# Designed miniproteins, single chains, continued (2), part 96

Each design is a single chain, and the fold is of that chain. pLDDT is the mean over its residues in the fold that is shown.

## One batch from the design tools (miniprotein)

Design m7564
Fold by ESMFold2-Fast:
Structure m7564 (fold): chain A 88 residues (1-88)
Amino acid sequence: MSERELEAEVLLALGRMALSLGDFELAEKLFREAAKLGDPRAAEELVRLAEALAKAGKLEEAIKVAEEAAKLGDPRAKELLEKIKKSM
């Protein structure tokens, strides 16, 4: 892998760990950095984060994260964004 690909992989792994520990703010920062490196997996991890935020009742944060994932082209993010907006 290129150095950039390896860096993105480490960021995604750390972000998944942060998400599993309930540290949503840290998970967002790590997944966002992976997205800046161009890793397509970052969008799907942002969708998972948005789902976790919505389940925790953090709807405004969930919308923000889902919009970021949708801009990166993840179709699940668009469906999630519509669902969250309808529940508000």
Scores: mean pLDDT 83

Design m7565
Fold by ESMFold2-Fast:
Structure m7565 (fold): chain A 92 residues (1-92)
Amino acid sequence: MSKEDLELEVELAMEVMSGAVYELAAERAREKGDLEKAVEYLRKAVEEYREALEIAEELLKKGVISEETVEAIREKLREAEERLRRTEEELA
């Protein structure tokens, strides 16, 4: 594995973790009745998962990660986007 591949794997892990943290923050905001803040955090989660997917697709091209790993990240993005859409509809 090259140093550059390792750095991309670390970036991928950080983006996925950031997405998960923002989803948790959105859930906590929702529990407190702050739907506007929940939407803000979900938008950040979606952005983090989009960045994670771009890195994951690059690592897949290099043979560093599996297609299964990329699909798991794609599913996380899809779920976060759907949650954002539902929360925005509740706020409107």
Scores: mean pLDDT 88

Design m7566
Fold by ESMFold2-Fast:
Structure m7566 (fold): chain A 77 residues (1-77)
Amino acid sequence: MEAEALRQGAAEAAQTLADQYKDKDPELSKILQQAAEKLRQGDLDGAIKLVEQALKQKPSPSIQAVLTAVKKAKELE
C-alpha cells in the first residue's frame, strides 16, 4: 500500500504540474503528463526518466518533489 500510495500521489502531482504548465510551457507540460501516465501504469523507471528530463528543462522544487516521491515508491516496491 505505501508504494502504491506514493506512486498515485506522484502521478497526481505530475498531472497538476502538467496542467499548470500547459499554456506557459507546452513541452514541459507534455513531459509531465507522460510521467503521470507512466506512474498510473506502474512504470516507475519510465516515470523517473521523464521527471528527470522535466527537471533538467525547469529546475523546480515541485518537480524535484515528484522525482523524490517516485524514487521512494521504487524503493518500497
Scores: mean pLDDT 82

Design m7567
Fold by ESMFold2-Fast:
Structure m7567 (fold): chain A 85 residues (1-85)
Amino acid sequence: SEEEKKEELKKKLEELQEQIEKLLAEDRRNYSNLTPEQLRIRQITAEVLKLNGEDELADLAGKELASPETISLLLQKRKIEEELG
């Protein structure tokens, strides 16, 4: 049913939010301790996001140094929020 689908999406949203909060906290802890390889990956992620018009997420990856995993979960969260209305 539509109600069961909505409840399933809400549960996924809550699980994603908890994981996002944990990853954002980890990204903040690791900000000054990233390896050159990790910094390169964040810059490449930011460039790819910018090319796809994802300016806010590109800044999050390139300026705030959010991990690709964090970015991936934020994109998933946005998609579920759009489906819920």
Scores: mean pLDDT 86

Design m7568
Fold by ESMFold2-Fast:
Structure m7568 (fold): chain A 83 residues (1-83)
Amino acid sequence: NKEEGEKLEKLGEKAEKEGKYSEAAKYYFKAGQLYFKSGDYESAAKAFEKGVKAALKAGDMEMVKEILNFLKEKAPEIAAYLA
């Protein structure tokens, strides 16, 4: 639900502040998925964008690919917000 997405996004923000970019990317990715499931496409798009950015800072190209593939395959509506 939306509240759970908000909690995960805050955990991602905390991980970023601690320099734990790979962990932050995972939290943002989970938050984006929950926002998407709740129909909050704008919050989902922003969370996925934060996730990709955090994964890039971590050098975690596997996570970057996972997030982008999710957007293309399961959430094309969200991908439009990032284009």
Scores: mean pLDDT 83

Design m7569
Fold by ESMFold2-Fast:
Structure m7569 (fold): chain A 52 residues (1-52)
Amino acid sequence: HMEELRKRIKEFNERVEKLADVKPEEAAQLASDYFDELVRERKRRGAELRKK
């Protein structure tokens, strides 16, 4: 699970870097949205662990 997530983050980070060269505002928005999603996923996993 964590290995796949890290790989996706790495690939996404490369995409954001390339997009930032062309459309920095869109790259910033995309990165912000993705980070927010990761934070939500982390909170969900925390809640699930408490239910175990």
Scores: mean pLDDT 71

Design m7570
Fold by ESMFold2-Fast:
Structure m7570 (fold): chain A 101 residues (1-101)
Amino acid sequence: MVELNPEQEEDVAVIEERSKEIGELEKQGLSGEEIIEMDERALLEAGVVSEEELRAARAGDRAAFERILERMREAVAANPDSPVARIARARLASVHLRRNP
């Protein structure tokens, strides 16, 4: 087993926890697309992202994508125990691990 630093241990734990939640949703017959839609709706309803920024990020606007990540970090800092903060943490952890494999 590889020795993980504290940041990597936290990222892995967050991803593992979300992976278990995704597995339960998949057992209920939800597709990966439907789970992504649920997560995006939760973030939109909480004001963490906007429809305009999601469209820009999907079109390849890196600046819009980075603004979304920053707002996700702010949401986690403001209320780390909220369901929205858990979704944001899982997405941030996935991005962090993809950038630093």
Scores: mean pLDDT 73

Design m7571
Fold by ESMFold2-Fast:
Structure m7571 (fold): chain A 89 residues (1-89)
Amino acid sequence: MEEIREEVRADVKALLDKYTLIKPRSAAEKARWDAAVDEAIDKLVEEGYEPLIERYVELKKDPSKAAERDRLLQEIVDKVLRYLTEQVR
C-alpha cells in the first residue's frame, strides 16, 4: 500500500511539472510541494478513491493498456489539483 502511494505521488508530481502550473522555485518550496501532493493523495484515499489509485498502478504493469493508464493518471491529477486549489482561499 505505501509503495503504491509513493509511485502515484511520483507520477502525479511529474505530470504537474509538465503543466508548469505550480513549479517550486527552491528546495524548501519543493519539499512543501511534495508534502502537499502526498497529503492530497492521502485525502483521496480517505474519501474512497483508493480503488482508482490501485487500478492505475495495476494498469502500469500492462503496456497494452497505456492509454487507459494515462487517462486514470489524468483523473487522479485533476482530483489532486482540485484539493490543492481548495486549500488556497
Scores: mean pLDDT 73

Design m7572
Fold by ESMFold2-Fast:
Structure m7572 (fold): chain A 67 residues (1-67)
Amino acid sequence: AEELRKKAEELQRQALDHARAGNVTEAYRLGAESARLYAESYRKMGNDDEAERWETAARRLEQEAAA
């Protein structure tokens, strides 16, 4: 379970680096991947409320990346 969070944190860090560099589309893509991994981690812990929040965030970031 913790391994998913570690991967999510790494992707979030990469997303922030891309945002800082002005690579907005890549930042959204990496942010969405990070959010999906956070959601999966919370689902495995039985925290469905938090998982749904991250799934919602991932969908919004995916829409921004596709725009």
Scores: mean pLDDT 82

Design m7573
Fold by ESMFold2-Fast:
Structure m7573 (fold): chain A 58 residues (1-58)
Amino acid sequence: MSEQQRVSQITGLKLRKIGLELDLELMKKKGTITPEQEAALKKEIAALEKEIKQLESQ
């Protein structure tokens, strides 16, 4: 892909990751998150991080 397209995709993924991290922190602050929900959100964040790293390595 083009460099501009790659940068746009990386930026979008980073914004999604930040959104999930903010949701996780908000739920933890409210005391409404279960250990299972926390694990699921962390898994999604980790998946986005891996995709970002794959795009950055190309």
Scores: mean pLDDT 82

Design m7574
Fold by ESMFold2-Fast:
Order: C-alpha cells, then structure tokens, then sequence
Structure m7574 (fold): chain A 64 residues (1-64)
C-alpha cells in the first residue's frame, strides 16, 4: 500500500523540512507539505487522498 505523509505547519518551509525528516523515519513513499491550512482542512484533504488513491495517509503537524 502506498504511504503518503501529509504535513501541516506554520510556514511552507517548516512543513517541507518536517516532511523530509518524517518521510525517512516513517518510510513514506511521498509527502505533501501544507502551510496556512487548519487541522480540519488537512484532515479533509487526507480523507480525500485516501478515497481517490487508496493510499495510507499519515497526518502530522510541525511544532509551532
């Protein structure tokens, strides 16, 4: 099963930095870095990706 890491952060730079580290630690195949989105928006996007692709989505938030 394909694993997609979805990382939410305060800035895109923080999200991408966190995603790179977590992708290696969690063995994810791909990542998506998000900035300026709420927890609810990120959760809805994760659910949509799972429905459309059948991938396992791991949702993470970078520290503020």
Amino acid sequence: MKKVLLVRAETKEKAEETAEKLKKELGADEYIALAGVSTEEARELAERIERETGAEVILATAPS
Scores: mean pLDDT 80

Design m7575
Fold by ESMFold2-Fast:
Structure m7575 (fold): chain A 93 residues (1-93)
Amino acid sequence: MSEAQELLEQGRELLKQGKLEEALALYKEALRLFREAGDVRGQAEALTGLGEVYFKQGKLEEAIKLYEEALALDPDFEAARRLLEYTKKQLKE
């Protein structure tokens, strides 16, 4: 597994544990590494993870922007699409 993929998986685990600031730091570093590698799918996954952190922090508009950025990179990324639709529904309640 690449360093970026390892950071992404560690970020997902921290997110599950509610360690939001630690998850945010790992997702940002994973995103940086995926950008350097030109890994578009990895960038979309890291941006989606960042969006989930912001969603859990109640920053719904920031989460939406991150999911939209992920979908701009990878329009077929189903997880980002579902999270975007769900978050928009929560915001328009």
Scores: mean pLDDT 87

Design m7576
Fold by ESMFold2-Fast:
Parts: sequence; C-alpha cells; structure tokens
Structure m7576 (fold): chain A 81 residues (1-81)
Amino acid sequence: GSGADPEIEELARRGIELAMEALKLAKSIEVINQAIASALRAIGVQTESRYNPQTPRDVLLEEARRTVEFAEEVLEKAKKE
C-alpha cells in the first residue's frame, strides 16, 4: 500500500464525492465556493494521509470526519437552492 490509512482514505474519498455532488447541484456563487472549499479540504486530508505519516492518526481521523460533515452540510445547502 501507499502508507495510507484505509479508514481515513475512505472518509477522504466520501468527502470528495459529496463535495463534487454539491458542486454539480450548486446554483449560487456562495455554495459553489463552499463546494470547492469542501473538495479541497477532503483532497488535503487524503494527501496528508498518503504523504505525511508523522501526522497523528487520531488527529487526521478527526479531520477526516469533520471534512465529511462539512461536505454533507454543503450538499444539503446545494439541494435547497
């Protein structure tokens, strides 16, 4: 494997998928910007998991969970537009 944690990788992948879905549905510039920010945050978690093994697992796992929560919130905003 690439040194990635499978649980963190799965959460990062879900965060990216949710953010991309939000971007497809978003109509306002505000929600478009939030969807882009959400995608970049999820990509950041995935990159950290793969290339910075010195980051404590518990810290990165919490950031991964927060990233999914943020992506879910942005997707709900996009659906309500």
Scores: mean pLDDT 84

Design m7577
Fold by ESMFold2-Fast:
Structure m7577 (fold): chain A 55 residues (1-55)
Amino acid sequence: GPLSREELERLAEELLEAARAGDDRRATQLYLHLSAHAPQEFVDAVAAQVTAAAR
């Protein structure tokens, strides 16, 4: 079923943590899971945050 906004935000936080830790495999899995359940605009916003956090 569709994920709630709170569940999507939790996935985004886990993705950011995985990215900061350099866990590329986990980050990719979380990104794919988020992409399957979230609007593209939300996914794009999270991807921008991941890119900013890596700098």
Scores: mean pLDDT 79

Design m7578
Fold by ESMFold2-Fast:
Structure m7578 (fold): chain A 58 residues (1-58)
Amino acid sequence: SKDLIVEALVKVREEKGDDFTLEDVLEELKKLGLPQSVLDELSKFKSVEELLKYLESL
């Protein structure tokens, strides 16, 4: 799951630049086949910065 989130972050950054949003990341993760339950958990974060802090804790 962590590897898929990192892949989505890289792809969104390449396509949209550094001003991309958490919503952009969630849409990419949905395209990569991440389960809705995980997407719902990640949608609780308010920003990409909170998501990155979560990934650092794993």
Scores: mean pLDDT 77

Design m7579
Fold by ESMFold2-Fast:
Order: sequence, then C-alpha cells, then structure tokens
Structure m7579 (fold): chain A 92 residues (1-92)
Amino acid sequence: MEDDFLTDLKALREFAKELEKLGKTDQAKKALEYIKKAEEYLKKGDYKKAAEYALKAAKYIAEGFLEAGKITSAVAAELIGVSAVFSLDLLE
C-alpha cells in the first residue's frame, strides 16, 4: 500500500508535467507544490498529511485536464475519489 501510494505520487507528478505542456501552468505549479509536500510528509511517516496534500494535487490535476478538454467530469471525479479512498485506508 505504501509502494502503491508512491506510485500514485509519481503518476500525479507526470500528469502535472503534462498540464504544463497543455498551457495549464497555474494548475501544474500548484499540483507539483502539493505533490512535493505529500512526498515530504510521507518520508516523515505522516500518512494523514501526505494523503491530504496528494488529494489537493489530484484535484488541481483533474481540474486542469477537465478545462483542457482531455478528460470528462466522470474521470476527474474518479481520480479525486481514488486519492481520497487511499487516504482513508492509510488513516484507519
């Protein structure tokens, strides 16, 4: 599960880079900032804060791709939901 969380953070980082290429620079910048914070808290063993920042990053990524017309609202909701479920599983 921790390895899965690290894989998700890496995927979020690659999606944020793709947003920069699509001209969604503000969403990409905020997502990358939150991913960095999530990685820092994960290294400290603070899974709750790591999950909270990962969820914030996922929201900016989903919003940017939705605005770019690359995903549907359903896919955006799924990305946010997956991040939230992993957050809750790590906290319980």
Scores: mean pLDDT 70

Design m7580
Fold by ESMFold2-Fast:
Structure m7580 (fold): chain A 60 residues (1-60)
Amino acid sequence: GPLEAIATKDYEAKNDLELSLKKGEKVTILEFIGKHYAVVKSNETGEIGIVPMSVLEIIK
């Protein structure tokens, strides 16, 4: 199935390509951007954007 992760802390988007997340929010990882970033879709809002891997824990 799709790879899922959970936000381990609140994250505020720094530009229009990034996605803001709340701690505990579940996301689907769509693509990895190197080792440090991922394109994700929020399971709560359906919004898509880039987030640092450092704020995510992979759960599935």
Scores: mean pLDDT 87

Design m7581
Fold by ESMFold2-Fast:
Structure m7581 (fold): chain A 68 residues (1-68)
Amino acid sequence: MDSPPATLRLRLENPKTGEVVERTVETLSMGEGEALARMWAGVVKPEGVVVEYEVTDETETVRGRIEP
């Protein structure tokens, strides 16, 4: 299945420290970007970090927020 490449933008907010970390990752598809966002949410869940994500290609944008 020919999926266009996508860009994942992540915003990680740590309520323990008040720190905000932003990441941009190029992905092979929208599905890959969403999977990476969910992976990061799982990794940071023990610290109560809020993950906001935006996955975009040339045709669509998907946004979400994953709370711990």
Scores: mean pLDDT 79

Design m7582
Fold by ESMFold2-Fast:
Structure m7582 (fold): chain A 70 residues (1-70)
Amino acid sequence: MSREELIAQLETLIGGTSKEDEETIKYLKEARDALLAGDLEKAREYLEKALENSKDPRVKEAIQELLEQL
C-alpha cells in the first residue's frame, strides 16, 4: 500500500475518533505528520502510543491494521 493511502486511512481514523479521546487523537496526528515527512519509524512509534492510549476497540483495530501495513 502507498504512503498516500496510509495517510488517507489515518486522516479518516482521526476524523472518526471521539473528541473526548484527545490524547489518542494527538498521537494519530503525530503519526500522520511523521508519514508526511517520510519517517516510517516515527509513524510506527506514534501509532503504537495511540494504540496504548485508546479505549475504543474500533480505533484500536484500525490502528493495528495501519501498523500491519507499515
Scores: mean pLDDT 82

Design m7583
Fold by ESMFold2-Fast:
Structure m7583 (fold): chain A 64 residues (1-64)
Amino acid sequence: PSEEEIEREIKESLARIYEWLGEQFEKQGNLEEAKELYEKAAELYEEAGDEEKAEEAREKAEEL
């Protein structure tokens, strides 16, 4: 794969991890931490070119 393709895959994977962490913190009632994690996931999805998932993550953050 190209360096650009690898970078995109890394950002997608990292975004998924932050989203998962956000869900865990939300379940524990740590809403402020969950919000920050969802915002970080949205940034990474956006950088990876996944606008739909970025928007979904931003909406999750805004609901907290």
Scores: mean pLDDT 84

Design m7584
Fold by ESMFold2-Fast:
Structure m7584 (fold): chain A 69 residues (1-69)
Amino acid sequence: MNAKSYYLLGVIHFYLGNVKGAIASYKKAIELDPNFAEAYFALSFLYNVLGETELAEQEYKKGIKALKK
């Protein structure tokens, strides 16, 4: 599997209500491609859903940095 496949797997987990599975899949996408901005933004969104506002802000900033590359 490549980073895009793990990102799509995260989207599927989210649709099924499996937030933990979605987070794990997005983290794996970032592990395979640290410049994959969409995975950071998706992870930021999920942390906001969980009330983890500081973690959400950190992932959002990493996503913006990934976009500038």
Scores: mean pLDDT 84

Design m7585
Fold by ESMFold2-Fast:
Structure m7585 (fold): chain A 66 residues (1-66)
Amino acid sequence: SLLEKVKEAAEAGDVDGIAELLPEILQHPDYELRKEILKVVREAAEKRGPEFAKQIVDKALELNKE
């Protein structure tokens, strides 16, 4: 599932994995699933510090060529 993929990437500190999944997460129609996934990402960012969150956003922007 999407939730399991995000959990695995977050636990591994896989910035690229989370960034690749970010568009699917944000566009997902299930509000409760999006909420749960974003909570997992938030908790990983809190544990790893602000650099981790920045790296995810930067990679997501790189993958979405302007």
Scores: mean pLDDT 77

Design m7586
Fold by ESMFold2-Fast:
Structure m7586 (fold): chain A 68 residues (1-68)
Amino acid sequence: MKKITGGSASDDPRLREAQRVGANTAGKKTLEKLKENPDSSLDELNEISLESVRLGQEERRRVEEELR
């Protein structure tokens, strides 16, 4: 089973919601960028994924701040 003892804060339901929102945002951003660049190279795909993850983390942080 996956360990749930990664950090006490991560067990907070509000934090879980922020994580889900961040992940969902990252996925949507990746999809949109891929739609704009359907012939992206591997390097471009890696860059798109990194940017999308960063945007998702920023959204997660925003939601976390709002839930506090």
Scores: mean pLDDT 67

Design m7587
Fold by ESMFold2-Fast:
Structure m7587 (fold): chain A 90 residues (1-90)
Amino acid sequence: MARVEAVVAVPTLDGGTIRAEVRAEVEGETARAEARVLETGAVARAEVTVPGGGIEEAVAAAGAVAAGQAAGVAADAPAARVEELRATPL
């Protein structure tokens, strides 16, 4: 189990990009993420399991879904990228 802080860049299906600060707890292949959109300060949460993806991939996926929800736009979650990641073992 790890606690993760990250910055995620998330392409949107309308051709934009969302940047969000993400706080997540990762257990196995599952991340529970809270994303705050940097431009608006809007916050949402998501839980995503990424089989075989590891910590960075799980955080990117959960953070992308949460950021899309917070921004109110359709997010291209598979195209999301982690720009910064800090993981602390629990």
Scores: mean pLDDT 79

Design m7588
Fold by ESMFold2-Fast:
Structure m7588 (fold): chain A 71 residues (1-71)
Amino acid sequence: TEGKELVEKAKELVSKAKEALDAGDYETAQRYAEEAKRLAEEAIKKGEFVDEAKYLKEEATKLEEQARKGL
């Protein structure tokens, strides 16, 4: 389903954002986190995998904030 693809890609981007953050690449971490958040929000709007998408949105938001503070 489209919602499953959105959630899986958001999970991948959250993972990449964490790796970039750990490497001190704050600009890359922010970009990955922003995209993950957008995809998670789209899954929520579609009503598919809503609980997992809400969790991913929260994680992406935290990563975005952490990356912003590192800039």
Scores: mean pLDDT 84

Design m7589
Fold by ESMFold2-Fast:
Structure m7589 (fold): chain A 67 residues (1-67)
Amino acid sequence: SAEEKAKREEAIAGISAGAAYAITGKEPESAEGRALSETKGEGIAVADGKKFHTVIDSKKGVTTVEV
């Protein structure tokens, strides 16, 4: 449903925001999540003027890189 999709995207945004905070020590200025499938998602967060791209994969885990 649209509600479940929104909850998944919010959770992914939260993961991306948490990763950005862990790396920079500052609260994210913005965070966005996108659910690609039940097993995959991506999120983008901005913290301390830096942009981070997070990929979530149920087989490979969570990875975050600065872009």
Scores: mean pLDDT 85

Design m7590
Fold by ESMFold2-Fast:
Structure m7590 (fold): chain A 60 residues (1-60)
Amino acid sequence: GPSPEEVLEGLKAAFIRETGDEALAEELKERLMKAIKEGNMEAMKEAFKEAVERARALLA
């Protein structure tokens, strides 16, 4: 499957395109990169889930 880095870039781009919230997208990417660097894959998944829920709330 796609590498974590490719997934992060794709998700950030999609988030910015859908919401226009570049600052939030940057913070999310920073948190995910930190979690990956620390080897905390569960924290990475939680951050993704929160971002998706926030995006859905903004779009609804």
Scores: mean pLDDT 73

Design m7591
Fold by ESMFold2-Fast:
Structure m7591 (fold): chain A 65 residues (1-65)
Amino acid sequence: GDDEVLTPEQAERIGVALLLEHGLSPEEAAEVARELVGKTRAEAIKLLVEKFGISEEEARRLVAL
């Protein structure tokens, strides 16, 4: 639904992908995962683009994991 927010499991998958593919430290990946929990996909994309410098295309891919 349009009101669906990222679960802790989805946020953890995104954090792991950032650690493996974008060179984030384990601490940075855990911080990202904590910030993503409870955010909508649109809010998560904005956060990844603005705070972590990830492309909008890559951010959209990550939030679909």
Scores: mean pLDDT 79

Design m7592
Fold by ESMFold2-Fast:
Structure m7592 (fold): chain A 72 residues (1-72)
Amino acid sequence: GLFSQANPEKLELAYGLLKSALNDTPQLPNNELVSIVNSGLQLNAEQIAQLRKMTKEQLLSALEEALQQHSS
């Protein structure tokens, strides 16, 4: 998946930042959500383009699934 090669610590940071932002502003536009995730993960332009095609629910689910794959 998109996050399969990402650092688990950075994934957890990105997920926490996204959850915090959505709790504060539930109606944040997708480009702002992607910017928040990118601040934790340092994604390239191609990965950012893929994230912009996702809903906020899909983005959260993808981060949660990636964290489960990296859990130790």
Scores: mean pLDDT 76

Design m7593
Fold by ESMFold2-Fast:
Structure m7593 (fold): chain A 69 residues (1-69)
Amino acid sequence: SLEEEIEEVKRQLREARENGDQEKSLEYRFQFATLLSEKHKRELAKAKNQEEVRKITAELNALVEEFFG
């Protein structure tokens, strides 16, 4: 599933960063960005109101800050 792919890429990205593997870190960073984009698109499509849109956006921003900030 998309969620399982995201968790696996998060794990691989953290491991690559800990090992100083710059090439794998960059590869997994791009994969993670692609998966986050797809997750965000799906969650927005299911949003029923503006409050849910704000929550979805805040959750995406938190993940972006954790892994790219």
Scores: mean pLDDT 81

Design m7594
Fold by ESMFold2-Fast:
Structure m7594 (fold): chain A 61 residues (1-61)
Amino acid sequence: SEVEPLAEQLKDPDEAVRQAAAQRLFEIGEAAREALEKLTSDPDPMTRLWAQLVLHSIATK
């Protein structure tokens, strides 16, 4: 599944990589939910923020 590598890219220190991964995960939608929910428990607060943002966007789609 393309979800796993995109979830890892959401943890990338490069903001452009994070934004691209977030957009792709949003387009995938529900199939990405489980991976995104796991990231909301990540030790990196920025990773948690991006995961929460994408999850919220999917829920309102």
Scores: mean pLDDT 83

Design m7595
Fold by ESMFold2-Fast:
Structure m7595 (fold): chain A 64 residues (1-64)
Amino acid sequence: ELEERNLAHYLAAIEDAKAQGNKAAVASYIAHLRRLDPELADELAKKYGISQEDVDAALARIDA
């Protein structure tokens, strides 16, 4: 449904941002994914070398 569609969208966006070497964009998309599936977001952060601090900083910018 909507959650599954959004999850697929963020996964594709993360892959594209990583291919471009845009670490900030990867962290931002992982922060969005964390709102939908925090366990998957944590696994992807570990896989792509994104720290919890990077994710927290991205979340703070989204909440602003």
Scores: mean pLDDT 74

Design m7596
Fold by ESMFold2-Fast:
Order: structure tokens, then C-alpha cells, then sequence
Structure m7596 (fold): chain A 61 residues (1-61)
């Protein structure tokens, strides 16, 4: 399901964050947002998009 795919991406994003790979974390949170939005979970998608933007800015130095 789209929710299950979103949760898998959350696990991967957490690993990227722990490794200091903020660019990868941002990409994974953006993918997670897409799956949650397709599943009708707009609030979760918006939260994931906000986290993606945060990590993208962190990656830019």
C-alpha cells in the first residue's frame, strides 16, 4: 500500500539522517510525502514535505 511504502521510506530517511546524509534524507522525505498524499493522508504528506525542506537546507551548508 502507499502507507506501507511511506513508512519504509521513513525508516530509510531515519538511517540517512543518522549517517549525516541530509541530502538523501530530504529526497526520502519528499518521496514519503508523495505516497502519503496518494493515500489521502495530506497532513502526514505536509509534515514529510516540511522535514524534506528542513534537511535540504541543512545539506546546503
Amino acid sequence: SNVEKGLELLREAGRAYSAGDYKKAAELFNKMAEYFRQAGHDELAEAAESLANYFKKKAEK
Scores: mean pLDDT 83

Design m7597
Fold by ESMFold2-Fast:
Structure m7597 (fold): chain A 86 residues (1-86)
Amino acid sequence: SKEEAEKLIELGKKYEKQGDYKKAAESYIKAGKLYEKLGDLAKAANSYEQASILYLKIGDKEKAKEAFEKSVELGVKELEEAVRKV
């Protein structure tokens, strides 16, 4: 599952380099969902943030907003968990 999420990040980066921003965003969304299931909130938030940027780039404002909101939600949760342990 972790290896699958890492492969999806690599696939997303490959699609970005090829200019296939829609497939790149979809790969990052899939990676974000897997990192969420694994409890890796930081990597999940980052994956959704990358997807949001790419959806915005292709004009899919609805999917960009959904991914952005998910990234913020998970990023805040990660920060709250980190602060509690310091």
Scores: mean pLDDT 86

Design m7598
Fold by ESMFold2-Fast:
Structure m7598 (fold): chain A 60 residues (1-60)
Amino acid sequence: SAETERRIAVLEAVRAILLGGIYFMRKLYEKTGDPRFLEEARRMEEEVRRLEEEIRRLEA
């Protein structure tokens, strides 16, 4: 349905934003050595996994 397609598009957009955020957090960790950036990257990675699972459920 159009509603499902729109929901998937929103989830994919949020996933893309999170992937960009993970990249920048890891770069900040490399530059600063501050473990808080690595911790935030890991939290965002967990959120990406949850979003990917929801997208797969909607595509089934």
Scores: mean pLDDT 89

Design m7599
Fold by ESMFold2-Fast:
Structure m7599 (fold): chain A 57 residues (1-57)
Amino acid sequence: MYAVITAGPLEGERYPIVKKEDNDYLIKLKDGRIVYLSDFLKENHSPPVGVTIESEE
């Protein structure tokens, strides 16, 4: 599964999802850090609805 950014400064970027927790996801960044998707979107000025979850399974 991937989080695909569809709006804001990171539009078109994809991050692998390592875990789903309640209403949020843990994603792995390019530098190897694991962060909450909601926190990552907020930090990068992306809207909360500007993300799509893709499953490649």
Scores: mean pLDDT 74

Design m7600
Fold by ESMFold2-Fast:
Structure m7600 (fold): chain A 73 residues (1-73)
Amino acid sequence: SSLEEERLQKNLEEIRDYWRAVMRAEEMLREGRPEEEIIERLMTEEGLPREEAERIVREARALVETEEWVEAR
């Protein structure tokens, strides 16, 4: 049904937006931007609540650290 289709699309968009935000935070961390600035930008540009923006930045930092260790080989 169209209603079921809308529900699935909304869920997919939420997942996509989350990973897009993580990738954006990762890029800003690589640029050396302070964590608070990244949080503020995610809140302003992606419309995220502060708690979710903080979680995204934390996840992005873990990804950056992992990639730096791989590149160091």
Scores: mean pLDDT 78

Design m7601
Fold by ESMFold2-Fast:
Structure m7601 (fold): chain A 56 residues (1-56)
Amino acid sequence: MSAEQQALRARLDEVTARIAEYEKRLAENPEDEEAREKLLEASVEQLALAVEIATA
């Protein structure tokens, strides 16, 4: 893999891990507005990274 592709995949892994953390928070407290907002932001970032990797 190129250094760029490796960096993008590493970032995708980080975002995926953060999504799992926010999902766990929402499972424990469904009214956690911060977790909901951060989950949405992370989901958008994950999609953008997936597109970048696919087009790289």
Scores: mean pLDDT 81

Design m7602
Fold by ESMFold2-Fast:
Structure m7602 (fold): chain A 74 residues (1-74)
Amino acid sequence: SMEDQQRIADLSAAGAAAKTPDEKAAALYELGLAYEEAGQLSEAAAVYQTVVDRYPDTPVAEAARARLEELLAR
């Protein structure tokens, strides 16, 4: 929906404003969840892959990896 697209845009902006690796990874993880809610599974997988690849030592990396594995198993 347009509302889902606005939420995705707002989360993307929040990610751009993030300062630390933990904040950037958390913002990307929330963006991935928003893409899943919008049914944009390829975009969600790409965002989760970015968290796993660029932010592996952050608290959300394990959650992002689990979400990515579930999406790729479909």
Scores: mean pLDDT 83

